# Designed miniproteins, single chains, continued (2): the designs that were tried, part 109

Each design is a single chain, and the fold is of that chain. pLDDT is the mean over its residues in the fold that is shown.

## One batch from the design tools (miniprotein)

Design m7786
Fold by ESMFold2-Fast:
Structure m7786 (fold): chain A 80 residues (1-80)
Amino acid sequence: MEEEIKKSRDRLLELTRKQMTEFAKSVVEAQVPPDQQQEVLTAFNSKLEEQIKKVKAGEMSLTEASQDVMAHLAALVKEA
């Protein structure tokens, strides 16, 4: 039971991570100068990994992590 729940959770986290990364690439490519895109994406991915770890540890919900990561992306794009 726990192992099945873990696999389902890990699959959902992996799909969410992929979708958020693809969305971030789209936004960054549209709004950030080419010479700064890699730095913005690196910072975004670092924050995404931090939030995924917190979700796995039970410290926050996937919804909270998603909202925090998206707010961080918006801030990074605005500063670029």
Scores: mean pLDDT 80

Design m7787
Fold by ESMFold2-Fast:
Structure m7787 (fold): chain A 61 residues (1-61)
Amino acid sequence: SSFDMSDPRIAAAVAAMQAAMAALKAVPSSDRKGILKQIGAVLRAMGDVTQLALELRRASG
């Protein structure tokens, strides 16, 4: 399957996921509220990537 990383929508969604993961890694282990917030951001970014992948697959039909 050709996930075209040159598509700016895919590149932006992947970059957003990477940024959310980096933010999660930067949260102090004692900040439980901050960790939960960043986990939510990562899950949201994963959902956005999944939604975009489904949209692009439908558009290719």
Scores: mean pLDDT 78

Design m7788
Fold by ESMFold2-Fast:
Structure m7788 (fold): chain A 80 residues (1-80)
Amino acid sequence: MEEALKEVLEKVKKYILENEEKILSMSEEEKRLEINQIIHDALLPYADSLTLEQKLEIHNKVAEEGLELIKKLEEEKKLK
């Protein structure tokens, strides 16, 4: 589980950083939906190795961290 959490988190953070301009132009709801979709896709390789409860735990933790990263990037842009 910890390896899957780390890999999914890194993949989501990488996507946010590579698609920063696109993500920061989205509404708060659109950002949340986009992050949820990326997490879902990132968890597909672990479908057979993780329980539904473990996938939900990873999803919730990664969504929280991803949205926090987006908030930090938004604050950084204000400090131009």
Scores: mean pLDDT 80

Design m7789
Fold by ESMFold2-Fast:
Structure m7789 (fold): chain A 80 residues (1-80)
Amino acid sequence: SFDDLAAEVGRALAEAERLLAELEADPSVPPEVVEGARRHLADLRAMYERGVRDRDVDLLRETLAGVEALIAYLRDVLRA
């Protein structure tokens, strides 16, 4: 359902925000990486809010894919 998809994207965004907080707390992570991740997350949050407002299933699916890609990237940075 739309509500299930919206909830899934919301949970993925919460995980991305948690990982970004871990990056921000790590002094070994370059500032440019933190700034880039912060900007990407903000853009994905805006897409999510628009998708929910407009009940746009395709936009929410695109947003979910983007958030999942960001989560994978953030986890990779934290493992390095």
Scores: mean pLDDT 91

Design m7790
Fold by ESMFold2-Fast:
Structure m7790 (fold): chain A 93 residues (1-93)
Amino acid sequence: ANLTVEGEDVTAEGGKVKITATIREDEVLADTYHIVEVRPGAPPTAEMKTVPAAHEQTVTLTVDAPAEPTTITIAAYSESTGESATAKVRILP
């Protein structure tokens, strides 16, 4: 795929935790990427971050720290290209 996302597993204790995601676009056709957290069964979340398109960049996202080991999905999407990519991130309390 032209757009890819990779996330790094992280450990946290209470409150909020910062996670690192790497976004790559092999051929830069997008204007911007919109980044969201996706959790099955959770209420819809607002868009977390919007970043300019680039061949490769890292972004830091702040998410709620879980009480137990939890896997969340980070999605990046571009309205200009219609492309999206996802990564699963494991958060350890």
Scores: mean pLDDT 75

Design m7791
Fold by ESMFold2-Fast:
Structure m7791 (fold): chain A 112 residues (1-112)
Amino acid sequence: MIPRDKEAVEETVRAIARDLGAEVVRFEFSEDGKGIVEVRAPSEALAKALAYTLAVLLKQYGFKEGIGIGRARDGTVVEAKVTADDSGENIDALVAEAHRYAELAKAGRPLP
């Protein structure tokens, strides 16, 4: 299924990534209803959190399969795939947890 609000999906994904200090590298949509988002994240923990959160978000927007790919600066790559069974997850809670991971990464940096 092609979501009627594909543009709104892309805006939401970009907003979540931006707020967490991550960058959307790629958004792909296939005619078979697969949604894919790839992001670059400053840490492995954030890459994992964003991969899963964005996969769930795509699934909740009506994709048959949501795929999130998180790439950390250290070269770690995390892929999460969400199907119908995972669509009940609370996106607000997942975003809040990702923000916690971003703040922990920030706190670990030396002050100038």
Scores: mean pLDDT 71

Design m7792
Fold by ESMFold2-Fast:
Structure m7792 (fold): chain A 65 residues (1-65)
Amino acid sequence: GTPIEELTAILRSLFGGRLSPGNIVLLAEAIQKASEDLGDAFPYSLSELGSDKAVIQDLLQKYGS
């Protein structure tokens, strides 16, 4: 059980019909890397990612474009 597996499951639940499995994994890896690189400066938590669809949409615009 890794953070990336949980994040991938959340993204698949929200975007599985709109993003390919590969794109979901790449997005999850990009979010995890940004969180690791920024630490406490990263503005989102896993609980926010799991409950706030608007946060995920914002992340798609910032890291998916």
Scores: mean pLDDT 64

Design m7793
Fold by ESMFold2-Fast:
Structure m7793 (fold): chain A 97 residues (1-97)
Amino acid sequence: MKSFDETLDNEAARIRAEANAYVTKVADELGLSDEEKAELQARVDAIIDKTREEVKKKVNELFDKNASIEEILQVIFDGYDKFQKELDKLIEEAKKR
């Protein structure tokens, strides 16, 4: 299971890098101050960390129950979908201010 934990951590790091690039682009397009940009980045990082912890917890519970790979993948996909929706909402709120 060590390689799977490393895979989840590597994927979370990749998502964080992509999210940071997207936040930078949006901040530049909106003319956000350094303080507003830092706040937006902090909020995005918090969503990523929360989603990562929730997915890891659910995946570990499923492994303990000898769940199918399909059930494990569904938890990962659900986590990603929730993250994308929260990120989109946060960016839309930033665009209105």
Scores: mean pLDDT 77

Design m7794
Fold by ESMFold2-Fast:
Structure m7794 (fold): chain A 90 residues (1-90)
Amino acid sequence: AMAEAERERRLEVLEKISNLSKQAIDAIVAGDEETAIKYIEQLKKLALENKDDPEIVEQARKSLKHIAELAERRGLTNVAEAAKKYAEEI
């Protein structure tokens, strides 16, 4: 019973990470630096709130690194640097 609730909680958080990553990527593709930074800040916060779950932290770190690479290729240097820094902080 408790193990099922913990698994459901983890899946919910992983889904939130996926959704925030998608929104950040969509903002980067649109050239919306402010919106992209907003979503990567939410990604960092969610990872820090789940710091004791290595699967959640690793997924958030991978997402932030991917976002940083995409932002750098698109010339959004502030977004790339923020995402890289946040990946190192979690």
Scores: mean pLDDT 86

Design m7795
Fold by ESMFold2-Fast:
Structure m7795 (fold): chain A 82 residues (1-82)
Amino acid sequence: KKEIEEKLKTFIDRVKEAGLNPSEEALELVKEALELSEEARKKGDSKLTDEAQKKVAEAVELLENKQTSEKETEEIFKKIVS
């Protein structure tokens, strides 16, 4: 639980550094992605990891100013699920 909160804070900090503001909806998607990533690790299910990545991509699309590319989305996903 604390680990998920810390990763969410890291995501928020990185998004703000890029000049973007995450919406409440985007933050919920990132939180769901982190929970799915944890469940994927416990079960060894790569499909849950793929679903988590999709939720991060959706969250990034909801960021204000929408300046995020597909490559930046992948980089953000790697940082929050590592």
Scores: mean pLDDT 69

Design m7796
Fold by ESMFold2-Fast:
Structure m7796 (fold): chain A 73 residues (1-73)
Amino acid sequence: LPQKVIDLTKFLNEELSKYHGTLISVEIHPDKVVFTASTSVRHSSSFEKSLLEFTDGVEVQTSGHYLKVTLPL
C-alpha cells in the first residue's frame, strides 16, 4: 500500500473518533482509494475542513451521516 493511504487511514481513524464516528469501508481501486465513514451530520463540515487541511487532492462527498473520501492514485 502507498504510504499516503496508510497516513490517510490513520488520520481518518483519529479524526472520526473525535466525533464518535467510524470507518465503514476502504475500497482499493487501480486509480483511487475510496473511504466510507459514518459521523454526525453536525460535524461533517468541520471534518471536511480538517481533512482538506491535512491533505491535498482528495474529493469529499457528504450524504446525511455518511462521508465518502476519494484519494486519487
Scores: mean pLDDT 74

Design m7797
Fold by ESMFold2-Fast:
Formats: sequence, structure tokens, C-alpha cells
Structure m7797 (fold): chain A 56 residues (1-56)
Amino acid sequence: EEEKLKEAEKLRQKAAVYYGKAIDYRNDGSKKEIADEYEKLAEKYRQEADKLLQEV
């Protein structure tokens, strides 16, 4: 269980980083395509973290 909690925390941290990057690219008027990719990646990591937490 501790291993799953640590993995979930790492995945949530990755999701937060990618969410931040997506916001930065959108707010700066940078390439929307890159922002969309980071947002999808963040969502993917968040879902993986949620799955691990449900198994704890």
C-alpha cells in the first residue's frame, strides 16, 4: 500500500507540473496545441493516480 501511495503522489506531482505548463502556454498566448497536449497528459497522470488510490 505504501508503494501505491508513493506512486500516486509522484503521478499527482507530474500532473500538477503539466497543468502549470498548460496554463502558462495558454496565458502567454503561446501555441495552443502544446497547451492542449500538456493538459491531456496532466489528466492522464491524474487518472492513473486516482486508480492507484482506489486500490489502497
Scores: mean pLDDT 78

Design m7798
Fold by ESMFold2-Fast:
Structure m7798 (fold): chain A 119 residues (1-119)
Amino acid sequence: MKKEEIEKLKKDLLITFRRLVNIILEAAIREGKDLEEVAEKIIEYIRKNVSFSDIVKDFIENNNLSPLEKNLLEAYASEMEELLKKLEELGASEEEFEELREEMIKIVKEVLKEKLEKL
């Protein structure tokens, strides 16, 4: 029963994370940055368990983003932080958090591939 709630929260987090990655990589395209380098930086933050708020703050400070993009990234980070808190409160295991990190890394690679195929 709690397993179904955990899976739903993980799915909701992955949907929001995909939206966040799309904004970051679209901004990188606009600025002429190396997409593979930007994607690898996101993957490193996931592996190091850096907070979504800190990840977003770093990208906002180092990229020329519109006010709307900044607001969306901050909103997505806040939503993901709340979903992580709910996962912890439900007693999600270290294995479930490891699976979540691997799925996030997979999303980064999928979005990167989609963006490179359009270039």
Scores: mean pLDDT 85

Design m7799
Fold by ESMFold2-Fast:
Structure m7799 (fold): chain A 89 residues (1-89)
Amino acid sequence: AARARAAQLAAEGDAKAAEGKALLQPLYNSDAAASLENFTTGTALLQEAVALYRQANAIVPDEAYLQKAADTEAYLQEVLALYERAGSP
């Protein structure tokens, strides 16, 4: 029921966060040229992960869901700040 739905949403959030971070890792390590496609897809996945964690918390309030959302949002803001500082994605 509600607990199972919240757990499913959090698991989907975990998967999207991992995929988004993987797409953005080459940009942080400078081992590959920056790509607008990777930036766009990676940041969208992180935004979806944050939304899924917040939705899970709305169904079953849990500090762990809020912490996952906060950590993912912080990572997203760091990525956005790097691209703003570079002048364009």
Scores: mean pLDDT 78

Design m7800
Fold by ESMFold2-Fast:
Structure m7800 (fold): chain A 76 residues (1-76)
Amino acid sequence: NIEEMRKLAEELSKIDKELAEQAFKLVEALEAGDKEAAIEEGKKLADLIEASENPEAKELGKKIADLLNIYLSNMP
């Protein structure tokens, strides 16, 4: 659900602006229907999640990654 990913990105913006900016780029790619761009932006988001020292930001980012995997699994 793209709307749910957007809500999680908004939550991220309160605690980690860089991670949130990357999450918003992912949401924009998904809204545009650009699967290849969404995969690339999702990979960048995953790298930022691994590099983050904030456990709350990591948890929110992982929720977005899980939703992305569900979304991509349901695409043709």
Scores: mean pLDDT 81

Design m7801
Fold by ESMFold2-Fast:
Structure m7801 (fold): chain A 65 residues (1-65)
Amino acid sequence: LSKEERIAALGEAVKLAAAGDYEAAAELAQRSGSHRTAEAIRAAKAGEATLDDVEAAAVAEYISL
C-alpha cells in the first residue's frame, strides 16, 4: 500500500471504531499494515482499552508513515 492509501485506511478504521464497528475497523487497520491501531481496536472491543487509546495508536502510526 502507498502512504496515501495507508493514511486513508487508518482514518476510515478510526471512524468505524468510533461508530462501534470494531471488527471491520480492526480488519481494515490490519489489512492496511496499521498493526498497532488494529491491536488497540481489538483491545477496545474486549473492553480493555478506550477509543482514546485507539486514537493515540492511530496518531502514532500516522506520524511514523
Scores: mean pLDDT 82

Design m7802
Fold by ESMFold2-Fast:
Structure m7802 (fold): chain A 86 residues (1-86)
Amino acid sequence: SVAEEAQARLHGVAGRLMELARRLEDWETLLRVVEAAGLEDPVEAARRLLEILDEMAERYPGERARLEELKAEVEAILAEYERALA
């Protein structure tokens, strides 16, 4: 389904964000990403990931470019999902 495809793509972004959180030893953010990835609604999952990405960009300026790329991917996934439902 369109929702399953969107969720799979969001899981890919979440996995990369989890690896970044592990490298930064940011265990609170790691758990928040796991929780977001577990959401069945792709819109809710995407919104929560975007919140986490914005917070991390403020906290980790050295990772800002990577976090902005991940943010763009989440925004693209959400836009494609919403377009497919139209």
Scores: mean pLDDT 88

Design m7803
Fold by ESMFold2-Fast:
Structure m7803 (fold): chain A 78 residues (1-78)
Amino acid sequence: FRAELLAQAEANKKLGEEYLARGDYLSAGYHYALAGENYARAGQNALARQYYLEAAKAFEKAGKLEIARAYRARAEAL
């Protein structure tokens, strides 16, 4: 159900925020990417785009430039 995807997206968004606050950019990027994927699967394209961009920013801070570019492209495709 869409409600389960939204609940999972919210949980991953919160984890991304917590890891970002701790300076764990790799884990923050991972959880923001999962939030974006769950929002996209739930049909929430604006939120999916937002969290793919937050994932890209976190991956850039982690030095993962190829992964960051992939998530920026995914956000722009929505």
Scores: mean pLDDT 88

Design m7804
Fold by ESMFold2-Fast:
Structure m7804 (fold): chain A 63 residues (1-63)
Amino acid sequence: SAAESAAQMAARYGGAPPEAARAAAELGDKGGTAEQVAEILRRGGASPELARGAGAAAHELSS
């Protein structure tokens, strides 16, 4: 899904582990908001700015 691609990108750039990217992608697939996706990535270790960007991208690509 588009959410998976955005989450994977954020994990690579932000240093978040693949597990966090997976969780963020699953939330995106369930219709999660950009903020929810960003929260999962941030909890996984991504920077707040990278998490926000990835969340916005996931929302944009999934819409």
Scores: mean pLDDT 64

Design m7805
Fold by ESMFold2-Fast:
Structure m7805 (fold): chain A 100 residues (1-100)
Amino acid sequence: SLVREAVLDITLTAFYAINKHPAAEFHRENALKLLEQVLDPETVERVKALLDEILSAKTPQEVLEAAIRALQVIRDAVDGEEKRFVDAYIEQLKKELEKA
């Protein structure tokens, strides 16, 4: 699923951004390319803005908050099994935010 691959790339974007690793940019671009194929342009633009916030964030907390919001935008645009997959990643990032 392109949605599931994009969710994984967003999670990797956050992970690499926290570690100030340049791979964050690659996973951000890959996530957007996947989402452009399955979501409407307005939803993709909202996700893009939040991924930009991940890359500009100064703290791990800010990175995780932006990533959670990006996944919530995707969650609201999908149904069924895809929605449950996104929810699982939102919950994982929320647990990481509590430790940050």
Scores: mean pLDDT 90

Design m7806
Fold by ESMFold2-Fast:
Structure m7806 (fold): chain A 75 residues (1-75)
Amino acid sequence: MKEKELEELAKEAGVDVDTVKRILQAIAESKDDNITIEELVEKAGVDPETARKIVEKLLEKYGSIEEIKKFAKEL
């Protein structure tokens, strides 16, 4: 079920599922609920535009960084 959510996010953001997984892993590894685009770029190895698009889609779906982090930790 979570795999389908990753596939939908990847399709909407125009990236590979592996790119979405790397960003979610970077979010899960963050100790702060206030995650910056710069931190995601460094940890996930993606460009700022890709990180921003995926974070925007995650915020639309989950409503907050706290909920995104909770989802990411369950992967």
Scores: mean pLDDT 75

Design m7807
Fold by ESMFold2-Fast:
Formats: sequence, structure tokens, C-alpha cells
Structure m7807 (fold): chain A 86 residues (1-86)
Amino acid sequence: MEEEIEKWIEELREKVEKADEEERNQLLAEAMRKAAEILEKLGYPKELVELYREIARLLAENTEANREKALELHRELIRLADEAEE
């Protein structure tokens, strides 16, 4: 599982670096959907999984307002991750 996740992250990083702005948003949406699937499979809280799915939906719709909201939700994810380390 760990090796598969690391390979996926590296492949995603390469794709994002090569992508046009529209393609980049679509790749990020796919990444968030994949992250939600992995987190759900690993037994993470449903609230966290749903947050990743919502970010993916907003990025896929690719409006300016949705991009701003996705960034706000992503900042919330970082905050929750920091709290989990305590």
C-alpha cells in the first residue's frame, strides 16, 4: 500500500507540473477523489473523507468562486491534520 501511494503521488506531481491550468484543476480534483478513497479504506473519519470529496467536486466545476472555496477547504484539511498530530 505505501509503495503504491508513493508512486501515485509522484506520478500526480509530474502530471500537475506538465498540465495546463484547466488540466491542472482536473488533475487536482482526481487527486482529491483518490485521497478520499484511500482515507475511507484506511478508516479515517467520514467527515474528513467527505471534505476531500467536496474539494474534488469544487475543483472539477472549475469556476473562480469554486477554486477559492476549494483552497479554503484545503487550508481546513491542513489544520485538522495538525490537530491530529497532537
Scores: mean pLDDT 69

Design m7808
Fold by ESMFold2-Fast:
Structure m7808 (fold): chain A 66 residues (1-66)
Amino acid sequence: SEKNKNILKKIEELLRGAGRPLSARELAVALRGRYGIKVSPSTVKKILDSSPRFVRLPNGKWGLRE
């Protein structure tokens, strides 16, 4: 969906700006704080899982796939 596509782009921007992996909860908090986007951590996880651009690390955090 268009909404999820926009959120995906913002998640990518947040991960790139942070320079470190973030949890779905950390991403949900950052999306609300920086962009006014109100989504649950479970919705963030679904968006992360929907794109090959993101990788889930053994510690449960998410990073960019290079």
Scores: mean pLDDT 84

Design m7809
Fold by ESMFold2-Fast:
Structure m7809 (fold): chain A 73 residues (1-73)
Amino acid sequence: MLKEKAEKLREEAEKLRKRADDLRDIGSLWTRHQARISREKAEQTARQIEAEVKRLLEEAKKLEDEAKRLEES
């Protein structure tokens, strides 16, 4: 159960990270042809998503470590 929950959190983090990367890539392209505001919004949103990704990965790691400890007992 803990391993499955950790796996789901890692999958969510991976999806969110891809979303953040996509937003940054689009934002970078927009800087050349669009208003500066569009790039700033994309970067801000990407950073917020990245912060959430970090939290999900930390929680997943904690659950994985706990699952391993239970297996060793």
Scores: mean pLDDT 71

Design m7810
Fold by ESMFold2-Fast:
Structure m7810 (fold): chain A 98 residues (1-98)
Amino acid sequence: EFAKLVNQAIDHLEDALALSTNPEVKELVARALELLVKAIAAYLSGNYDQALALLEQAKELVREALALSTNPETKAALEAALRQLEKVIELVKEEKEK
């Protein structure tokens, strides 16, 4: 479940990176992707608090990128990524409560 949801978020962010012509949007998306790689490593190590913090930071960067985006295709990709990140965050919160 975690791997499926996070990979879907990554795919949508990579689409946004390819579609966007705005360098600020590209920078925010690239930074979000870096944070997701770190979040995956933290999750696999059982460091759920660290994974959650990194996922929340990535989500904030995606929200900033969405606010700056004007291209409808880029916006759709960022919105799809945001929805998948929200699902990933909820899953990690549930795992932490166990």
Scores: mean pLDDT 86

Design m7811
Fold by ESMFold2-Fast:
Structure m7811 (fold): chain A 86 residues (1-86)
Amino acid sequence: PDVYIQQGQDSVQNIVQLASQSGQSSLDLANQMQQAFNNSLVDPQSAIQQAAQYGQQLIDLSPQYSSQIANQQGVLSSSINDLLRL
């Protein structure tokens, strides 16, 4: 359903917002996570894997936002998993 797509988009936007406050390298990784989510409708399993990897890299680059990034990454992964159940 579109609700899972909206939830995923909101989660990615929150991660991008946090990353933009951390620096350019974090912003670049967050943009890659957004690309991965957009591809989740075509290849959800690959998108989940990529989202987890980018999420960990973002936490490593921005430890001050680690809990916030982890929470949003969790929402994103749940949204992709919900899409997989369709």
Scores: mean pLDDT 72

Design m7812
Fold by ESMFold2-Fast:
Structure m7812 (fold): chain A 99 residues (1-99)
Amino acid sequence: LLELAERTAELTVEVARARIEGSPEYPELHRQLVQTWEELSEALKKEGKLQTLREISLKYTGYTILFIGHLEDGDKEGALKAAEELSKTIVDLVKKAEE
């Protein structure tokens, strides 16, 4: 479970960076993020950790709003920081759920 969370967190930052830079790698990285998120979501469901799944989903929604806002303002650093904060939150929430 934690390994899936760490992989999802890492890809969240990589996808954000690729999008900010207009990287040709963005579609492939985004596809990998979707796949790992699906794997993490299914693992959380199988373990009965539905509250953790809900909390991560809500944090992802808030992140998306912040990320787009920063990009619209031309604040690439703020956009990347939002992705890094979500990345940390995903790992922290899964660690707490394994306690």
Scores: mean pLDDT 85

Design m7813
Fold by ESMFold2-Fast:
Structure m7813 (fold): chain A 112 residues (1-112)
Amino acid sequence: GAALEEAQRELRRALALLEEALKILKENGAPKDLLLEAEIALGMARISLGVSEVLGAPDEALLRIALRQLETARAYIRQALAQADLPADAKQQVQALLAKADELLARARELL
């Protein structure tokens, strides 16, 4: 239905923003262990979303898995940001990406 299609779009956008945040943290020497955990969670979210997107209708169970994995990735990215000594501009960019991802994840949660 329309709600699951909107949830799928919001989760795909959140995935893209979190992947950009992860890239900035990697380029600025954030803790590799936390970045690896975030990358694994983002990979699982990408697989769940990709499978849902190729079905004739969005799959609620796959979207719920994607949401959980994106929330996990967001938590690791936030921890990596807190432990990293980033230039002010890079820190501001990651914070902005996380804030927008949080809005999209909250919207997806309401739709699921």
Scores: mean pLDDT 91

Design m7814
Fold by ESMFold2-Fast:
Structure m7814 (fold): chain A 69 residues (1-69)
Amino acid sequence: SRRERLLAAALEALARSPDAATGLLAVQTALKEEGAPRELIAAVRAALSAIQDTADRAQLEAVVREVLG
């Protein structure tokens, strides 16, 4: 499904990122390249931005799964 492709792309982008800030930008780019709606990209961005300063990678991945799953 489209959601499964978006989720896979976002998780791969996050996994390749050395830090949360790079991960946030990489996830946005990956979702845009996969044709995600602007509203969905904004929702993922807002959710990740809210926790990026305190969250580890596993917590960022969990938020991505919740928003895109």
Scores: mean pLDDT 79

Design m7815
Fold by ESMFold2-Fast:
Structure m7815 (fold): chain A 79 residues (1-79)
Amino acid sequence: SELERQREENRRRMRELNQQIVDDIRQLEDDIKNSDLSKEEIRKIVLREVGRALRRIGDLLEEALKEEREIKRKIEEEE
C-alpha cells in the first residue's frame, strides 16, 4: 500500500528528527556544564532550543499529514 509506505517513511523521518533533538540536548547539556552561564542566560538558551525543537517537530508533522492526505485523496479519486 502506498499509504503504508508513506507512513513507514514518515516514522523513519520522525525517528531521525528525535535522534537529532536528543543529540542537540546532549550538546546543550555539555555546553551548559562547561560554561559559567547565569541562570537567566541558561533559561533563555533552553527556551530558544525548546522552541526550535517544537518548530522542527511541527514542520515534520505538517509535511507528513500533507503527504498522507494527498495519497488518501488519490486512492479515493481512483476508487
Scores: mean pLDDT 81

Design m7816
Fold by ESMFold2-Fast:
Structure m7816 (fold): chain A 85 residues (1-85)
Amino acid sequence: SEAEAKRQLEAQIRLAEAAMNSKSAEELAEKYRELGEEVGLPQSTIDAVVASALALDEEKLKEMAEKAKKMLEELEKALKELEEK
């Protein structure tokens, strides 16, 4: 269960990094597709998150990057706490 929790946190961290570092909705969508496939999400879920990313304009993408930065900090803290136990 701990190994599963760690892998889930690592996956969420990678998703947050993708959102923070993507320069366009298309780049974000590509990263989300790749990560979703890597973690074994259902294709319907991958398609939904990719479509959501592609619907973002530049302002919404920047807002998402800001939220992702905050989320990344919390996720990294959670991962550290899980590792330190």
Scores: mean pLDDT 78

Design m7817
Fold by ESMFold2-Fast:
Structure m7817 (fold): chain A 83 residues (1-83)
Amino acid sequence: MKEEIEKLIKLLRELGAEEAAKLAEKMYEIEPDDLSRIFAASTMKLIDEGKYEAAIKVAEYGLSLKPDSERIKKALERAKEIK
């Protein structure tokens, strides 16, 4: 597994976001090169779970790896809007 995805999954589990961690693992198995999609989906799953601060942290980490990712930028905007 890519180091970036290993760190994401570890972070999600430490935050108690087990369903988001499972989603990230499943997405990595399908398309391992699409980090933007994996990070955006994980962020949206955290939003669905009401974990808005965790969603912001995950999206910001994803943007540090993929600064031009419109998918991650939109997910981050969504996390910030819900407050």
Scores: mean pLDDT 81

Design m7818
Fold by ESMFold2-Fast:
Structure m7818 (fold): chain A 91 residues (1-91)
Amino acid sequence: REEEIRRRFDEVYERLKKQLEAFLKKNGIKLTPEQRKELDKRIVRIAARRVYREELAWLKENLSPEEFQKRAEEVRRILDRYVEEKLKEIE
């Protein structure tokens, strides 16, 4: 379902952002606003890939090959659209 995938994406995205901020602070790394935007865009894409892999793993274990293919395409479409929305927000 679209809402569940979006919620899971948001959870992974926020976790990755917190991990990045903690890493930067621990290592004394100071980023410019432009560098932060580029990293945010990368985190959006990483979060989408992680959610996609998690969903595919679950689908593969729980569905027939035919249903798996249809659901995998649906998940990819939902995530690609949400990634586009998030990238526009960062710009």
Scores: mean pLDDT 84

Design m7819
Fold by ESMFold2-Fast:
Structure m7819 (fold): chain A 93 residues (1-93)
Amino acid sequence: NIIDKVLDSSNLSEESKLGAKYFLEEFEKRKEDLDEEKLRQFVEENLSLVLPNVEISEEDIEKVVEFLEKYKVSKDKEKVLKELVKYLEKLEK
């Protein structure tokens, strides 16, 4: 699983790795049903599971939405996922 591979090699806390795994697996299950507005709502509702101790700004939500939209259309999903995880690492620290 590409999600496990990227998260296992990340510098996220163990709690954030578990939250990110849940978040990304739920996104993968629902991605074909998530238009841009529904995707933003999904991120707003679920990003706190990844970063429970971080104050999430509207800009952070928009950035995560941009990464997930890029992921949906990318031929190199692992590369996009690594970029998203690096962004999450920056927010956690």
Scores: mean pLDDT 85

